# Ledger of designs, part 100: designed miniproteins, single chains, continued (2)

Each design is a single chain, and the fold is of that chain. pLDDT is the mean over its residues in the fold that is shown.

## One batch from the design tools (miniprotein)

Design m7700
Fold by ESMFold2-Fast:
Structure m7700 (fold): chain A 66 residues (1-66)
Amino acid sequence: MIDKVVEIFQSLPESAKLTFAKYALEQAPKERREEIFEAIKPLLSEEDQEELEKYLEEVLKRPEKT
C-alpha cells in the first residue's frame, strides 16, 4: 500500500503533491497515518513538509469513528 502511495506521489506535479499527501493521510487508518507521513515527507519541499505536519496533527487529533 505505502509503496503505491509513494509512486503516485512521485508522479504528481509539485503543486499537486501537498494536496494528494493530505488526501492520503485523511483516507488512511489512524494507525497508518504516521507511516504514510514518514514515507511522503522526504519527497516534499521544506515548506510543504511543514504544512503536511500541521495537517497530520489535525487529522490525528480527530477521534476514530466506528
Scores: mean pLDDT 72

Design m7701
Fold by ESMFold2-Fast:
Structure m7701 (fold): chain A 83 residues (1-83)
Amino acid sequence: TGFGLTSSTNLAIENKDADRLAKIVLEALYEHPDSLPFVLGPLSTGTGKSIEEIRKQILSTLGLSKEEAFELLKKWVSEWLSK
């Protein structure tokens, strides 16, 4: 879409900005799930985790409230970026 999800995701990873990255993931997952590949690719490259592992973990939040999903995503992203 117009703001380039891949570019925004890469910038958040470079800055170790877990808050922004979690928001990007949450918006892609809940508002535009077809855009997830544009987020997953940069996340895989930036964290060293496989796309399959990241995708499986992110999709596990679909049964939660948006607020609960955001808190979990922020925690996971922070952990992924610290290792």
Scores: mean pLDDT 79

Design m7702
Fold by ESMFold2-Fast:
Structure m7702 (fold): chain A 90 residues (1-90)
Amino acid sequence: SEVEKALKELEELEKKIEEATTVEELEKLIEKAEEYYRKYKDNKEVQEKAARVIKLGGKKMLELAETLEEILRAIAAILRAIGIELDLEL
């Protein structure tokens, strides 16, 4: 199904985030995970996985960040992911 494909693609994004060495690469991977979140708003499993991927990407981006702007973007990504997780628990 389309949902199963989305979950597999999110798993691949998680692996790519672990391998990423630049903020620019992480921002692209986070954006792809956010696209899955937006496309599958009614699918809790996809939203949970997307939130996890976004949070991991944001945390790694925070480690690699060299500018205040990059730090703030990393924090914003982490906060967006936490917001998704809270919405799914409420």
Scores: mean pLDDT 87

Design m7703
Fold by ESMFold2-Fast:
Structure m7703 (fold): chain A 63 residues (1-63)
Amino acid sequence: SDAEELARLAAEAAERLAAGDVEGARRLLEEIRERFGVELEAADPEELRELAARVAEALRAGL
């Protein structure tokens, strides 16, 4: 689903930022913005993990 895919991409972007792969993270954020219309200004791994967690919570709640 779109929500699962968004959570996966956000988590991967957070991991790349934490690993110092800024270019890889930027590419994933660009994909998220293009595909889901979500505007992410966060270049912070913690904010991206928080977004991934929120999407996972919405999926668990049946959204």
Scores: mean pLDDT 70

Design m7704
Fold by ESMFold2-Fast:
Structure m7704 (fold): chain A 64 residues (1-64)
Amino acid sequence: SARDYLIKGAEAFSQGKYEEALKLFDKAIELDPNYSEAWYLKGLVYEKMGKLEKAKEDFKKAAE
């Protein structure tokens, strides 16, 4: 489910596996494009990677 991908993505993110986390959050969003939490966490991953413009767009999606 979308939630299962969100949980796996959050685990990967906590381990510093940013590319894996992004792929898992993208799978969550593929199943539920309105999954605000997945967009928000994807934005946090991009912030940690220093990709501030990508983070900004993902946070905008998360804001509903």
Scores: mean pLDDT 89

Design m7705
Fold by ESMFold2-Fast:
Structure m7705 (fold): chain A 97 residues (1-97)
Amino acid sequence: MRELLNRAIGLVLRGIGLIIDIELLEKKYKEGKITPEEAIKKAEELIKEAEELIKEARELLEVAPEEIKDLVEKALELAEEALKKAKELVEKAKKEL
């Protein structure tokens, strides 16, 4: 249980970090501090990180006891939200090329 709990907490913290990173990237792009090309490149890196976290969260969810399941599901939700925002930024930036 302790090892699985630590893994679940780690995934939640990674998910929070991804949300912060994408929101900062969106803000920098909106303020004209980065180019469309740089925004696409950085957003695609965040997409990859979010997809890896989704995979790890789904794998942990298969073995997680009920007490830890809510934390794993929260990590999955955070990663999916970050993925959605990163994909939206890529589409927006591509229209400005």
Scores: mean pLDDT 87

Design m7706
Fold by ESMFold2-Fast:
Structure m7706 (fold): chain A 56 residues (1-56)
Amino acid sequence: DAVAEAVKAYQAGDYEKAKELAEKNIDNNTALRLLGQALKKLGKEEEAKKLLEEAK
């Protein structure tokens, strides 16, 4: 499960890997939210805000 692997990467502090794995499952709302969280951790606040708004 690629979404579960993305979550594990995020929990391990590997935000770049979490972003890459989440991007491969962008049609999944959980992956979309995780991508937003990872972008925020990587300092891309504006991109994260837009993405999290789309996930609503």
Scores: mean pLDDT 75

Design m7707
Fold by ESMFold2-Fast:
Structure m7707 (fold): chain A 88 residues (1-88)
Amino acid sequence: AAALATLAAAANQLAVIGALSGLAALSAAASAAIDAVLAGDTAAAIAAAKAALALASAALAALPASLQAAASAAIAALTAAIAALQAA
């Protein structure tokens, strides 16, 4: 339960960063992760979160400097949440 809440919170941060940066694919992947959490589908949530993580990591260097710190924190939180859910 706590790990899914952490995944949703980190995905929400990436969705906001994607919207602010014009990265529609990142916002869509992050929103899909949140939708999967709300549906109770842990496997779908992990899959969508991994897609958002890959997109965020690839885009990180191209983000405005003001968003890079927030994006790095969200990437770290999402990575930890995915690892915790896969260990459970």
Scores: mean pLDDT 82

Design m7708
Fold by ESMFold2-Fast:
Structure m7708 (fold): chain A 66 residues (1-66)
Amino acid sequence: SYLELRQALKAGDLEKAEKLVEENPDNPVFWFELADALEKAGLKEKAEEYRKKAEEIIKEYAEKKK
């Protein structure tokens, strides 16, 4: 759930946060939250990777919206 993700991020448990995002891979908000936390932790390259994943999900959703 989103609350579990926020709790993991607040605790600095990036491994648990990543697993929670993987369990909700189609929700771009989860990827953006994880990316933001990684950037603040100094992991800019990985943050950019996950931000691109969130953008990809948004684009796919927009393209499939009929």
Scores: mean pLDDT 78

Design m7709
Fold by ESMFold2-Fast:
Structure m7709 (fold): chain A 82 residues (1-82)
Amino acid sequence: LTPEQAAEAEVAILEIKAAVSMITADKYLEKGDFEKAIESYEEAKRYYRQAADLARQAGLSDVANTAEEGAKEAEKRIEEIK
């Protein structure tokens, strides 16, 4: 793998982890488990931010912007619960 291909793969993995954390958070929110929902949204936000930072370093601006929007969505959901 080239460094660029490795970065693309790592970004994709982080985006998948973020998406899984978002789905997990939504399930906890549906069950009324607000504490676990917030924890899972915070985890999703961390993964999206890591993906955005890595994508920017790799020159993947569109991917970085998408990941940053994901982090903002997670943040908004946390604010709605608090």
Scores: mean pLDDT 87

Design m7710
Fold by ESMFold2-Fast:
Structure m7710 (fold): chain A 91 residues (1-91)
Amino acid sequence: HAVEGARLALKGAMLALKTGGKESLPAAIGGALGAIGGLFEAEVLGREGEAARSALGGAEAALAGAASEEARELAEEGRRLAEEGLREAGV
């Protein structure tokens, strides 16, 4: 779930970057970086708990930067999956 949460958060952040104004850009970038961190932690380091925390942070930042309903829905789904990943990791 952490990996899928991070992937959806990244999609939400990328869509926010594409559709958002200048004021949402820092939050959308933060979302993308957090989501990438989650993917790296899960896929490269095998750290499920750290991956889920990074994915959650990325999803929350992507949600803050969301300029469209579609970007918001993707970020919210990413956050939900990252929260499930944290639960599964026992944290």
Scores: mean pLDDT 69

Design m7711
Fold by ESMFold2-Fast:
Structure m7711 (fold): chain A 73 residues (1-73)
Amino acid sequence: SHMEEILKKAKDLLEEAQKYKELATQYHNAAVMLRALDPARQAEADAFRAKGDEYNTKSKELEQKAKELIEKA
């Protein structure tokens, strides 16, 4: 069924989005920890935060693609 194929593809996209969301959380947590343990490492903490933001953006893009597929199903 075409609808079943679309829903499976949407599920795969949501699973990928969740992985990026988990990566974003790990990088954001690392940034917070690094800043708390050593304020002199601000630049490194900022880099981890920025990387987490990138992964969060990727997660949202995949969630949006999944939503659009479900709306067409």
Scores: mean pLDDT 89

Design m7712
Fold by ESMFold2-Fast:
Structure m7712 (fold): chain A 70 residues (1-70)
Amino acid sequence: EELKKKAKELLLKAIALELEAIGLKFEAELLKEKGEISDEEYEELYKKAEELKKEAKKLLELAEKLLEEA
């Protein structure tokens, strides 16, 4: 049962990171449309969002592995 608990914690963390990444992309698009940020700042926000997505994917893979072993 401990493995299932750890898997759930990893899933929740992965979901949180995915939502944060989506939020950053929406914020970047909104600020860019309003002319409040430069093209370079927009690219930096998107790069940060993609890094968060990669971290979320790694956590999802770990959670799936724990669920299979449980």
Scores: mean pLDDT 83

Design m7713
Fold by ESMFold2-Fast:
Structure m7713 (fold): chain A 76 residues (1-76)
Amino acid sequence: MSDEEKQAAIEKGLPLLGDPERSVRLTAAHGLAELGEAAVEPLAKLLSDPDPAVREAARYALERIGEAAREALERA
């Protein structure tokens, strides 16, 4: 996957973390986690989002990424 394709996937996936359906949020979190390190910083910013559903989905995605997300999770 090219860097452009990764950025497009991040831009499409981030809004879905606030979807009213939990299944949509989890699917988006999984997709963002599969993008790995490229998704870490955008997801880390969402840990401060006013919507608790967005914060939980972002945290879930970062935990799924694992080692590359460790510092972002420690800052949260």
Scores: mean pLDDT 79

Design m7714
Fold by ESMFold2-Fast:
Structure m7714 (fold): chain A 106 residues (1-106)
Amino acid sequence: KKKEAEKLFAEGLEAFRAGDYEKAKEYYEKALELDPEYADAWANLGAVYYLLGDYEKAKEYFQKAIEIAGEKYAATLEGLGKVYEKLGKLEEAKKYREIAEKALAE
């Protein structure tokens, strides 16, 4: 199941990089059907919603990824920092950026 979820995630990542956010969402959702604990798929759904300007949904999905993988998941913490910056929550944005920097140092 993990290998199949990883393949779907890779397809979603390819679609995301091509700017096909709807196709990326479909692949990430399918990956999560196979592995609901797949933190990377939650994180990339957050990134999709961030690029679409839905910062509240982006926050929800990034928080899900952190809930599963913990605070050492640097890419998700950086994404959450960017979301808080867009929401005008600069202290929270700085906090999550600092946690992400610590995660990258470990």
Scores: mean pLDDT 80

Design m7715
Fold by ESMFold2-Fast:
Structure m7715 (fold): chain A 85 residues (1-85)
Amino acid sequence: EEFKVLLVLEEVKGEKAKLAIYDENLKKIGEVELSKEEAEKLLEEGGELEVEINGKKYKVTVLFSKEIIIDGKKLKAALAIAKEL
């Protein structure tokens, strides 16, 4: 099964980044901790990431990057497709 997700870079602390995963209804369904370098590369250059959501493994493939504004803060984001593994 495949569905669209929004990946949002919500937090960067030193070498670590927190990437939140939102479903098509903008509900947060997961998060993953990556290195800052890995998160920026994924959101800027595209690529794929394996994540676990509700006990299932998904391959998430970035379609395109965007910047979004949430609560007055400019955040790096990407639209992606999640495919169950």
Scores: mean pLDDT 79

Design m7716
Fold by ESMFold2-Fast:
Structure m7716 (fold): chain A 66 residues (1-66)
Amino acid sequence: MEEELKRYADEMWAESQRRIAELLAEGQKKADAAETPAEGNKIVMDLLKEAQDYAERLYAEAAARA
């Protein structure tokens, strides 16, 4: 049973890394298109918060399975 939790954790970690990378890449494109640095920074910060919320949710789901 420990092995199932390890596999799940590894899969969720890999998926989280990929998803976060995609969100950061998309956010960077939006920030680069922003007319002002302040707007670009806000877009990036909002996206980072969303990525963190996603990671925390995945962690909570993994913990609930333990």
Scores: mean pLDDT 73

Design m7717
Fold by ESMFold2-Fast:
Structure m7717 (fold): chain A 91 residues (1-91)
Amino acid sequence: SIEETIEQILKLAEEEGLSEETLKAIKELAEHVRKLVEEKPNLSKEEKEKIIQILIEGVLRLIRLEKEGASEEEIRKEVEEFKKRLEELVE
């Protein structure tokens, strides 16, 4: 299920030794995905797969930004950009 996939992504992110700020950002992005799926009950399997792909891309991007020494402001901006991409995907 999509919820099980989200939980697996969050567990993997927690194993990366990230800061609390980056983990919070990742959890915020995952929660946005969860709410989006709950608000759109008629999403196709393909649309759900695309949403998960964007979530994975966002999580990997946030991990990379932290490892490159990005600021909390840069991490926050990236979360907002991924949220916008997710919203545009589902209209």
Scores: mean pLDDT 83

Design m7718
Fold by ESMFold2-Fast:
Structure m7718 (fold): chain A 69 residues (1-69)
Amino acid sequence: SMEKKIQAMMDSSRRLKKDGRLDDSQSAAQRASTLGEKYIREKLKDKSEEEIEKKIEELRQEAFKTMEE
């Protein structure tokens, strides 16, 4: 599933960060963010832009919280 792909990329980003591979970690996180936004927009294409933006922000908050740990 797309959600599992996004999670796998975030998990990879965390691992790369722990290994000191900061550039690779940031690249993986950026790819996960891009896929997540695309997934939300496709899933919610019949919803208002405000609802789509809210879901994207929720994804960003979860990603931020994950990267802080």
Scores: mean pLDDT 74

Design m7719
Fold by ESMFold2-Fast:
Parts: C-alpha cells; structure tokens; sequence
Structure m7719 (fold): chain A 60 residues (1-60)
C-alpha cells in the first residue's frame, strides 16, 4: 500500500542513521501540507505518525 511505502521509506532512513529531526526538515516544507499538518509532523514522536500525515494529505 502507499502507506506501507511511506512508512518503509521513513524507517529505512532512520535505520541508515538519519535523525527524526532531519526527516521532519525534509518533509515540513512540502507545499501540499497545511500549517496544521506541518505542526503534526514537527510534533511527531515516531515514523508511524509522520507516515499517517503524509498518507492522508499527499496520497489521498
């Protein structure tokens, strides 16, 4: 699924040594995201929360 693709990409980056903060900075400037979704990404504690925001906005 598209969610699994997003989630696996995020977890692969984390396993490769990319920090959560670096992942958030890569994503937060996407113009398809609104201010609420940007806050959700910045406040995310794990890859699952980031993947859910991206799936709901960018894939739907």
Amino acid sequence: SAYDTIYNNLTDQLNAGTSMDAIKQQIVNNPALDDQQRQQIMNAQNAQQIAQVLYDRLVA
Scores: mean pLDDT 82

Design m7720
Fold by ESMFold2-Fast:
Structure m7720 (fold): chain A 70 residues (1-70)
Amino acid sequence: SAQLDADLDAYRAWVREAIREALEKGEPLSLAELMMLSDEVYRLVKEGAPVEEIEAALDADTAEWRALLS
């Protein structure tokens, strides 16, 4: 539904902003941020992948959730 899509997009945007800000500052991710990461996103962050790859993985995770809930 449109509401579910909006909620998932808001969640994705929140996580992306938190991860991007931490990475831009060269700071370690907070516990809250780590708890919200998918396994794939967490793996990419630990491997030092570029932010674009991390965002792509988060977009894929969001799309997967959207498909399961639609």
Scores: mean pLDDT 70

Design m7721
Fold by ESMFold2-Fast:
Structure m7721 (fold): chain A 70 residues (1-70)
Amino acid sequence: SLVERARELIEKAKEAIEKGNVDEAYSLIDEATRIARELVDQGQVEAAREIFAEINELKKKVDELKKKRS
């Protein structure tokens, strides 16, 4: 399902963040965001909302890693 795929991408993004792989984390977050938008289009608004919330938290962590490199 799209929900399962989005959750898998979120877990991979968390792993990329832990390894300091900023570019990989952004790519995975972008793909999860695309799936969340598809969930909205399919009427799975609640599932999409939960996924967007996790994506926003991951974006904060990746932005912190990016600042650490500057």
Scores: mean pLDDT 83

Design m7722
Fold by ESMFold2-Fast:
Structure m7722 (fold): chain A 86 residues (1-86)
Amino acid sequence: VTLTADEKAALQKAGAALKAEGVTVSDNPVELLKQLTYIAKNKSDKSGPLVKALAKLPAKDRATVSKAIKKAQKNDDLLAEAKKLV
């Protein structure tokens, strides 16, 4: 998966916010996107922390992360890889 600089920055902010909610996630933006995509798709116990983390982001960063997750959810290969990371 190729990420833009804006997507990488927004994902890193989301990861930091999610760690503050007590969820351990990767510091690598590509692996982080896979983990966030799996959490969002599967509505796990980590879904609440993810919603709270995204709510703490500036509106632009939140929109960027949400769009990246939504796009990634449509990629079956990426979802299969994401399952191995969570």
Scores: mean pLDDT 75

Design m7723
Fold by ESMFold2-Fast:
Order: sequence, then structure tokens, then C-alpha cells
Structure m7723 (fold): chain A 57 residues (1-57)
Amino acid sequence: DEEINQALEEVGRRALAAGLSSEQIQAIVDELREKAKKENLSAEEVRELGLELIERA
């Protein structure tokens, strides 16, 4: 899903800008990808959840 992939890329860029390590960024992106697959999340929901995960890291 192209829209989900674009949302994941945006979250990755925001995590990098927030100063997270490559390991932390990968963990967040992997978690979001799996959750989007299991819960049929929209691109907007992926971005929202991604911001929450970045804040908690």
C-alpha cells in the first residue's frame, strides 16, 4: 500500500529529526507496519500513532 508506505517514511523522517537512534526508528516503523496490517490503519492513523510512539521513545 503506497499511502501506508509514504506515512511510514514520514514517521521515520520525524523520528530521525527528533534524535532517535536507527534502532529506535526501525522498531517504531516495524511496529507501525505490523499494526497497520492487522488493524487496517489509514495513512493518517499511522502518522498519528507514529507521533505517539516517537514521543514515548
Scores: mean pLDDT 83

Design m7724
Fold by ESMFold2-Fast:
Structure m7724 (fold): chain A 65 residues (1-65)
Amino acid sequence: MSEEELEREISEALMLMAVGIAKSFGIEIPEEALRRAEELARQGKAKEAVRVIFEAAERAERERE
């Protein structure tokens, strides 16, 4: 695989792990945040993609309270 492909695959895997962690705690990530994170992961921006998921999870918990 090219380095770009590898970075994209790692970014997608990390994003999916973050989503899975949030879901295991009963946190629903909004579809818009998921799409934004997927776009960032597709660009190989793992850190930004994961951050979007965790920020969305934090907002969901805050709005619930």
Scores: mean pLDDT 78

Design m7725
Fold by ESMFold2-Fast:
Structure m7725 (fold): chain A 66 residues (1-66)
Amino acid sequence: AEEKFYEGVVLRAEGRLEEAVAKFKEAIALDPDYARAWRFLGETLAALGRDEEAAEYYAKARELEP
């Protein structure tokens, strides 16, 4: 899970936002309780202008790390 999360962080830093989304989703699939991956996925979706989706992932992150 952490390895996929780190891959997503690197891709996001490179501006490869859609590929970063895919890696954060892989991290969540491996560890659904990985609050940081949910938060970063939300941030990346917001950067893509997908604000409604971003809000859903932020809500999940807050549930896991209240």
Scores: mean pLDDT 80

Design m7726
Fold by ESMFold2-Fast:
Structure m7726 (fold): chain A 77 residues (1-77)
Amino acid sequence: SAEAEEALKLAEEAIKLAREAEKKHPDNLDALLAAGVAALLAGVARYLISKGLGKEGLEVAKTALEAAEKALKGEAG
């Protein structure tokens, strides 16, 4: 489905940005926690997609991306 495809794309981007945040802010606890949350939520989104829950997966993937973007800025998630 279109929702599942979009969710997978956002989850992959969230994981990529979370890894970049870890490298950019290795000693910033707030950024590291936000990156960890982003990675966890991206995994949850992928799991929901695998169960046919593409709409729910999309909502979780969007939240994962928001957490990853905050992590990149050195902000708390």
Scores: mean pLDDT 88

Design m7727
Fold by ESMFold2-Fast:
Structure m7727 (fold): chain A 109 residues (1-109)
Amino acid sequence: MVEEAEELYFKGLKALKEKDYEKAIEYFEKSIELAKDKDPLLTARSLVNLAKAYKEQGDYEKAEKYLEEAEELARKLKDAGVLMQIADVYEELGKYERAEELRAEAMKL
């Protein structure tokens, strides 16, 4: 299942690159379902990219929801890389203060 979750994650990334946001969402959601308690880092990465896909569709409410879920996981993992990725997406959403706060938090890890 973890190998399948990782494969779905990479399929999601490919769909994002191809601007197939509907397929990207499907792949990231399935990756999250399979990863869950087994691979919290893959789950966090999938949540960030799911948020990116929703942002590209103009669904900013869902984008922010999934970024908040990714933030909780990144903090539990103390993963500076994921926090920086979340900050980049908040900046793209025009949430400059939140992006700056997350980057400052990541630098302290």
Scores: mean pLDDT 88

Design m7728
Fold by ESMFold2-Fast:
Structure m7728 (fold): chain A 59 residues (1-59)
Amino acid sequence: MSVLEAGLAELEEIARLVEAGESFAAIGERLGLTPAQVRRLYALYRAGRAPALLAAAVA
């Protein structure tokens, strides 16, 4: 499996948890990431680039 494939799975889970009302700190604890890393990944999702990558992971 590629590093990109693993990263897309993390992006999808982060986006889902944020939409469910989870904090960046709680998401970081679940995924083994820092809150700063979670915030950055969610910002990429919001920028509209991550949805295309998430769609590729789901396809």
Scores: mean pLDDT 69

Design m7729
Fold by ESMFold2-Fast:
Structure m7729 (fold): chain A 67 residues (1-67)
Amino acid sequence: SMEERQRLLLELKEAIERGDLERAQRLLVRLYLKGLISHEEAEKIGRAISEGDLETALELVDELLER
């Protein structure tokens, strides 16, 4: 649902902002497995998190929140 997608994306954003990258990766996997984001979106965000590029990760999550 859109409500679940928005909630999980906001939780993902909060986890990234706090530097809780383990939680961020778990939330990202959950978003993908539930079909709430595309494979390409999950890969881009996951790569940014893994590289420690939190600015890019937040930017990508904010783009998804605008949709």
Scores: mean pLDDT 88

Design m7730
Fold by ESMFold2-Fast:
Structure m7730 (fold): chain A 56 residues (1-56)
Amino acid sequence: TQARAQALLDEGKALVKEGKQLIAEGKITKGIGYILRGIGLAFDAGLLTGESISLE
């Protein structure tokens, strides 16, 4: 479902942004965890639509 995939992509973008901020604050392990989770959500969105998903 396209709408579901878009919601997952939006959440993934938010997690990547949060993760980058955490890394900038020196919380590297937590920041990497957020980025990986965001990538996972974008990948899941791609699986739902059968399309390539961009986080930008």
Scores: mean pLDDT 74

Design m7731
Fold by ESMFold2-Fast:
Structure m7731 (fold): chain A 111 residues (1-111)
Amino acid sequence: ADDYLNEGQYYLLLKKYEEAIEYYEKAIALDPNNARAWHNLGMAYLALKEYEKAIEAFEKAIALDPNNWVAWHNLGQAYEALGEKEKAIEYYEKAAALGNEEAQKNLEKLK
């Protein structure tokens, strides 16, 4: 799992999002409880504007690691992009409560 996670991170840094997704899916197939792989899968889908797939991946990441304020913030961004304002507010409030300053700023803009 770690080798596939590292390969996925390498492709993510190169902005090769489709290749990153392939390796993160392989990491998840070996270890479905790898919160980092789910988080990074969500990041790659968010970059591709595949918002519904990003949401599924980030929801799994926060189920495994509820203190991942980056995943809470990115869920807010994905829901905002889909026009779901109330859902975006809920997720930004959680991210802000965990210490995310950008989520607090986005929350003020939406309220």
Scores: mean pLDDT 85

Design m7732
Fold by ESMFold2-Fast:
Structure m7732 (fold): chain A 55 residues (1-55)
Amino acid sequence: ELSKTELVARGIGLKLRAIGIEIDAELAGRPLSAEEEAEIKRLLEEAEELFKKAE
């Protein structure tokens, strides 16, 4: 039983984590690994589900 604010905050946190993975790879001058791409996809899908529940 999470509040709407908690769901949104968690969703934002997951999106920021996904962005962090992309930025770290870009700053290192390397492509994303398959594991990093899968993690980014998972984080973004989880964030979307949290935002849908917050509606």
Scores: mean pLDDT 83

Design m7733
Fold by ESMFold2-Fast:
Structure m7733 (fold): chain A 73 residues (1-73)
Amino acid sequence: EEVIERARKALLELADKAEQLGYTGAANLIRKYVEEGEEYLPQAAFMARAIGDAVPELKPLAEEAYRLVEEAK
Protein backbone atom coordinates (compact mmCIF):
# COMPACT_ATOMS: atom_id res chain seq x y z
CA GLU A 1 0.00 0.00 0.00
CA GLU A 2 1.33 3.46 -0.90
CA VAL A 3 2.66 5.61 1.96
CA ILE A 4 0.16 8.36 1.05
CA GLU A 5 -2.76 5.92 1.50
CA ARG A 6 -1.35 4.73 4.84
CA ALA A 7 -1.03 8.37 5.95
CA ARG A 8 -4.68 9.04 5.05
CA LYS A 9 -5.82 5.95 6.98
CA ALA A 10 -3.83 6.96 10.07
CA LEU A 11 -5.21 10.52 9.96
CA LEU A 12 -8.80 9.28 9.54
CA GLU A 13 -8.35 6.78 12.40
CA LEU A 14 -7.08 9.61 14.62
CA ALA A 15 -10.06 11.77 13.58
CA ASP A 16 -12.48 8.95 14.47
CA LYS A 17 -10.88 8.49 17.90
CA ALA A 18 -10.81 12.26 18.53
CA GLU A 19 -14.53 12.47 17.69
CA GLN A 20 -15.26 9.60 20.12
CA LEU A 21 -13.54 11.70 22.82
CA GLY A 22 -15.67 14.78 22.00
CA TYR A 23 -13.25 16.63 19.68
CA THR A 24 -15.76 16.77 16.82
CA GLY A 25 -14.53 20.06 15.33
CA ALA A 26 -10.90 18.92 15.18
CA ALA A 27 -11.96 15.54 13.73
CA ASN A 28 -13.98 17.25 10.98
CA LEU A 29 -11.07 19.58 10.15
CA ILE A 30 -8.66 16.63 9.75
CA ARG A 31 -11.21 14.81 7.54
CA LYS A 32 -11.61 17.95 5.41
CA TYR A 33 -7.84 18.26 4.85
CA VAL A 34 -7.55 14.55 3.97
CA GLU A 35 -10.43 14.89 1.45
CA GLU A 36 -8.89 18.02 -0.18
CA GLY A 37 -5.85 16.03 -1.36
CA GLU A 38 -2.19 15.21 -0.82
CA GLU A 39 -1.12 18.88 -0.62
CA TYR A 40 -3.23 19.29 2.54
CA LEU A 41 -1.90 16.21 4.37
CA PRO A 42 0.74 18.33 6.21
CA GLN A 43 -2.07 20.51 7.64
CA ALA A 44 -3.99 17.38 8.69
CA ALA A 45 -0.84 15.95 10.32
CA PHE A 46 -0.20 19.23 12.16
CA MET A 47 -3.75 19.17 13.57
CA ALA A 48 -3.33 15.49 14.52
CA ARG A 49 -0.13 16.29 16.45
CA ALA A 50 -1.88 19.17 18.25
CA ILE A 51 -4.62 16.74 19.33
CA GLY A 52 -1.98 14.19 20.41
CA ASP A 53 -0.26 16.81 22.56
CA ALA A 54 -3.60 17.67 24.23
CA VAL A 55 -4.77 14.02 24.51
CA PRO A 56 -1.88 11.71 25.53
CA GLU A 57 -3.87 8.57 24.62
CA LEU A 58 -3.84 9.71 20.97
CA LYS A 59 -0.19 10.84 20.89
CA PRO A 60 1.28 7.58 19.45
CA LEU A 61 -1.26 7.55 16.61
CA ALA A 62 -0.71 11.27 15.95
CA GLU A 63 3.09 10.78 15.74
CA GLU A 64 2.61 7.79 13.40
CA ALA A 65 0.33 9.85 11.11
CA TYR A 66 2.84 12.72 11.11
CA ARG A 67 5.71 10.32 10.27
CA LEU A 68 3.75 8.78 7.37
CA VAL A 69 2.91 12.24 5.96
CA GLU A 70 6.63 13.20 6.10
CA GLU A 71 7.53 9.94 4.30
CA ALA A 72 4.88 10.61 1.63
CA LYS A 73 6.63 13.84 0.59
Scores: mean pLDDT 83

Design m7734
Fold by ESMFold2-Fast:
Structure m7734 (fold): chain A 142 residues (1-142)
Amino acid sequence: NEELLERLERALEKRDLKEAVEVAKLILESIASGPKEVSIPLLAFAVVAFRAAARRAEELGDAFLAEFARVTGGLAYFHLQLLVGRVLSDEEIEALAEQVTDEELREAYRAIVEARTVEELREAVLAFFRALLKYVEKIVVP
C-alpha cells in the first residue's frame, strides 16, 4: 500500500481531485473489507477525521482540500452505514470513533485539527491515511 500513499501524495500536490478521491476510495474499501469489529470503529474515526479536515481546509482557504476531505468523509460514512445496515447519528459515529485508542491514529487526527497552514494540513491528511493502513496491518490484517 506504499504505492497508494505515493499516488495520493502526488495527486494532492498536483491538486488532482479525481485521482486523489480514487486512491482514497481504494484505501477506504480496503478498510471496509476487514472484520466488522475493526472496520466499523475505523470508518467512524475516518468520518470524524475527514469532517475535521474539511472544516480546517475551509478555515485555511483551500477549496481543493476541503472538497477532497468532504468527499472522502462521505465515502467513509457510506461504507460505515453499509456495514451497520442503517443511518447513524453524529453521537453514534463519535461513540464508535472513541473505540479507536491507537496513539498513532489519534496523533494523526490531532495533527489535522491543529494544522496552521495548507501544507501542514496536507501532510496531516497523508499521515492519517498512513496511520490507518499501518493500524489495519499491525493489529488485525491476516
Scores: mean pLDDT 87

Design m7735
Fold by ESMFold2-Fast:
Structure m7735 (fold): chain A 87 residues (1-87)
Amino acid sequence: MLSEETKEELKKILDKYGADENKLITVKDPRDPSKDLTIPLRYYLLQLYLKLEEGKYVSLGDIAVLELEFERERGVSFFQWILEQLS
């Protein structure tokens, strides 16, 4: 179950960008704030979730694999699961 702090942060992102998992958004690279990353919303939400709930900083090279592993473990996509947690 998500912490209330994680729920609030994820809700802020969904309120800002909308609930389109494939929407490309531009964010600062957490590893280098001088650089911008353009990534799908679903990858940014997964990175934020892993940072806030698990204390993990995950690269974009690993995020797609982790998204697939999440879906295999829970039987539902990460994005769908987050929307259910925030309902």
Scores: mean pLDDT 80

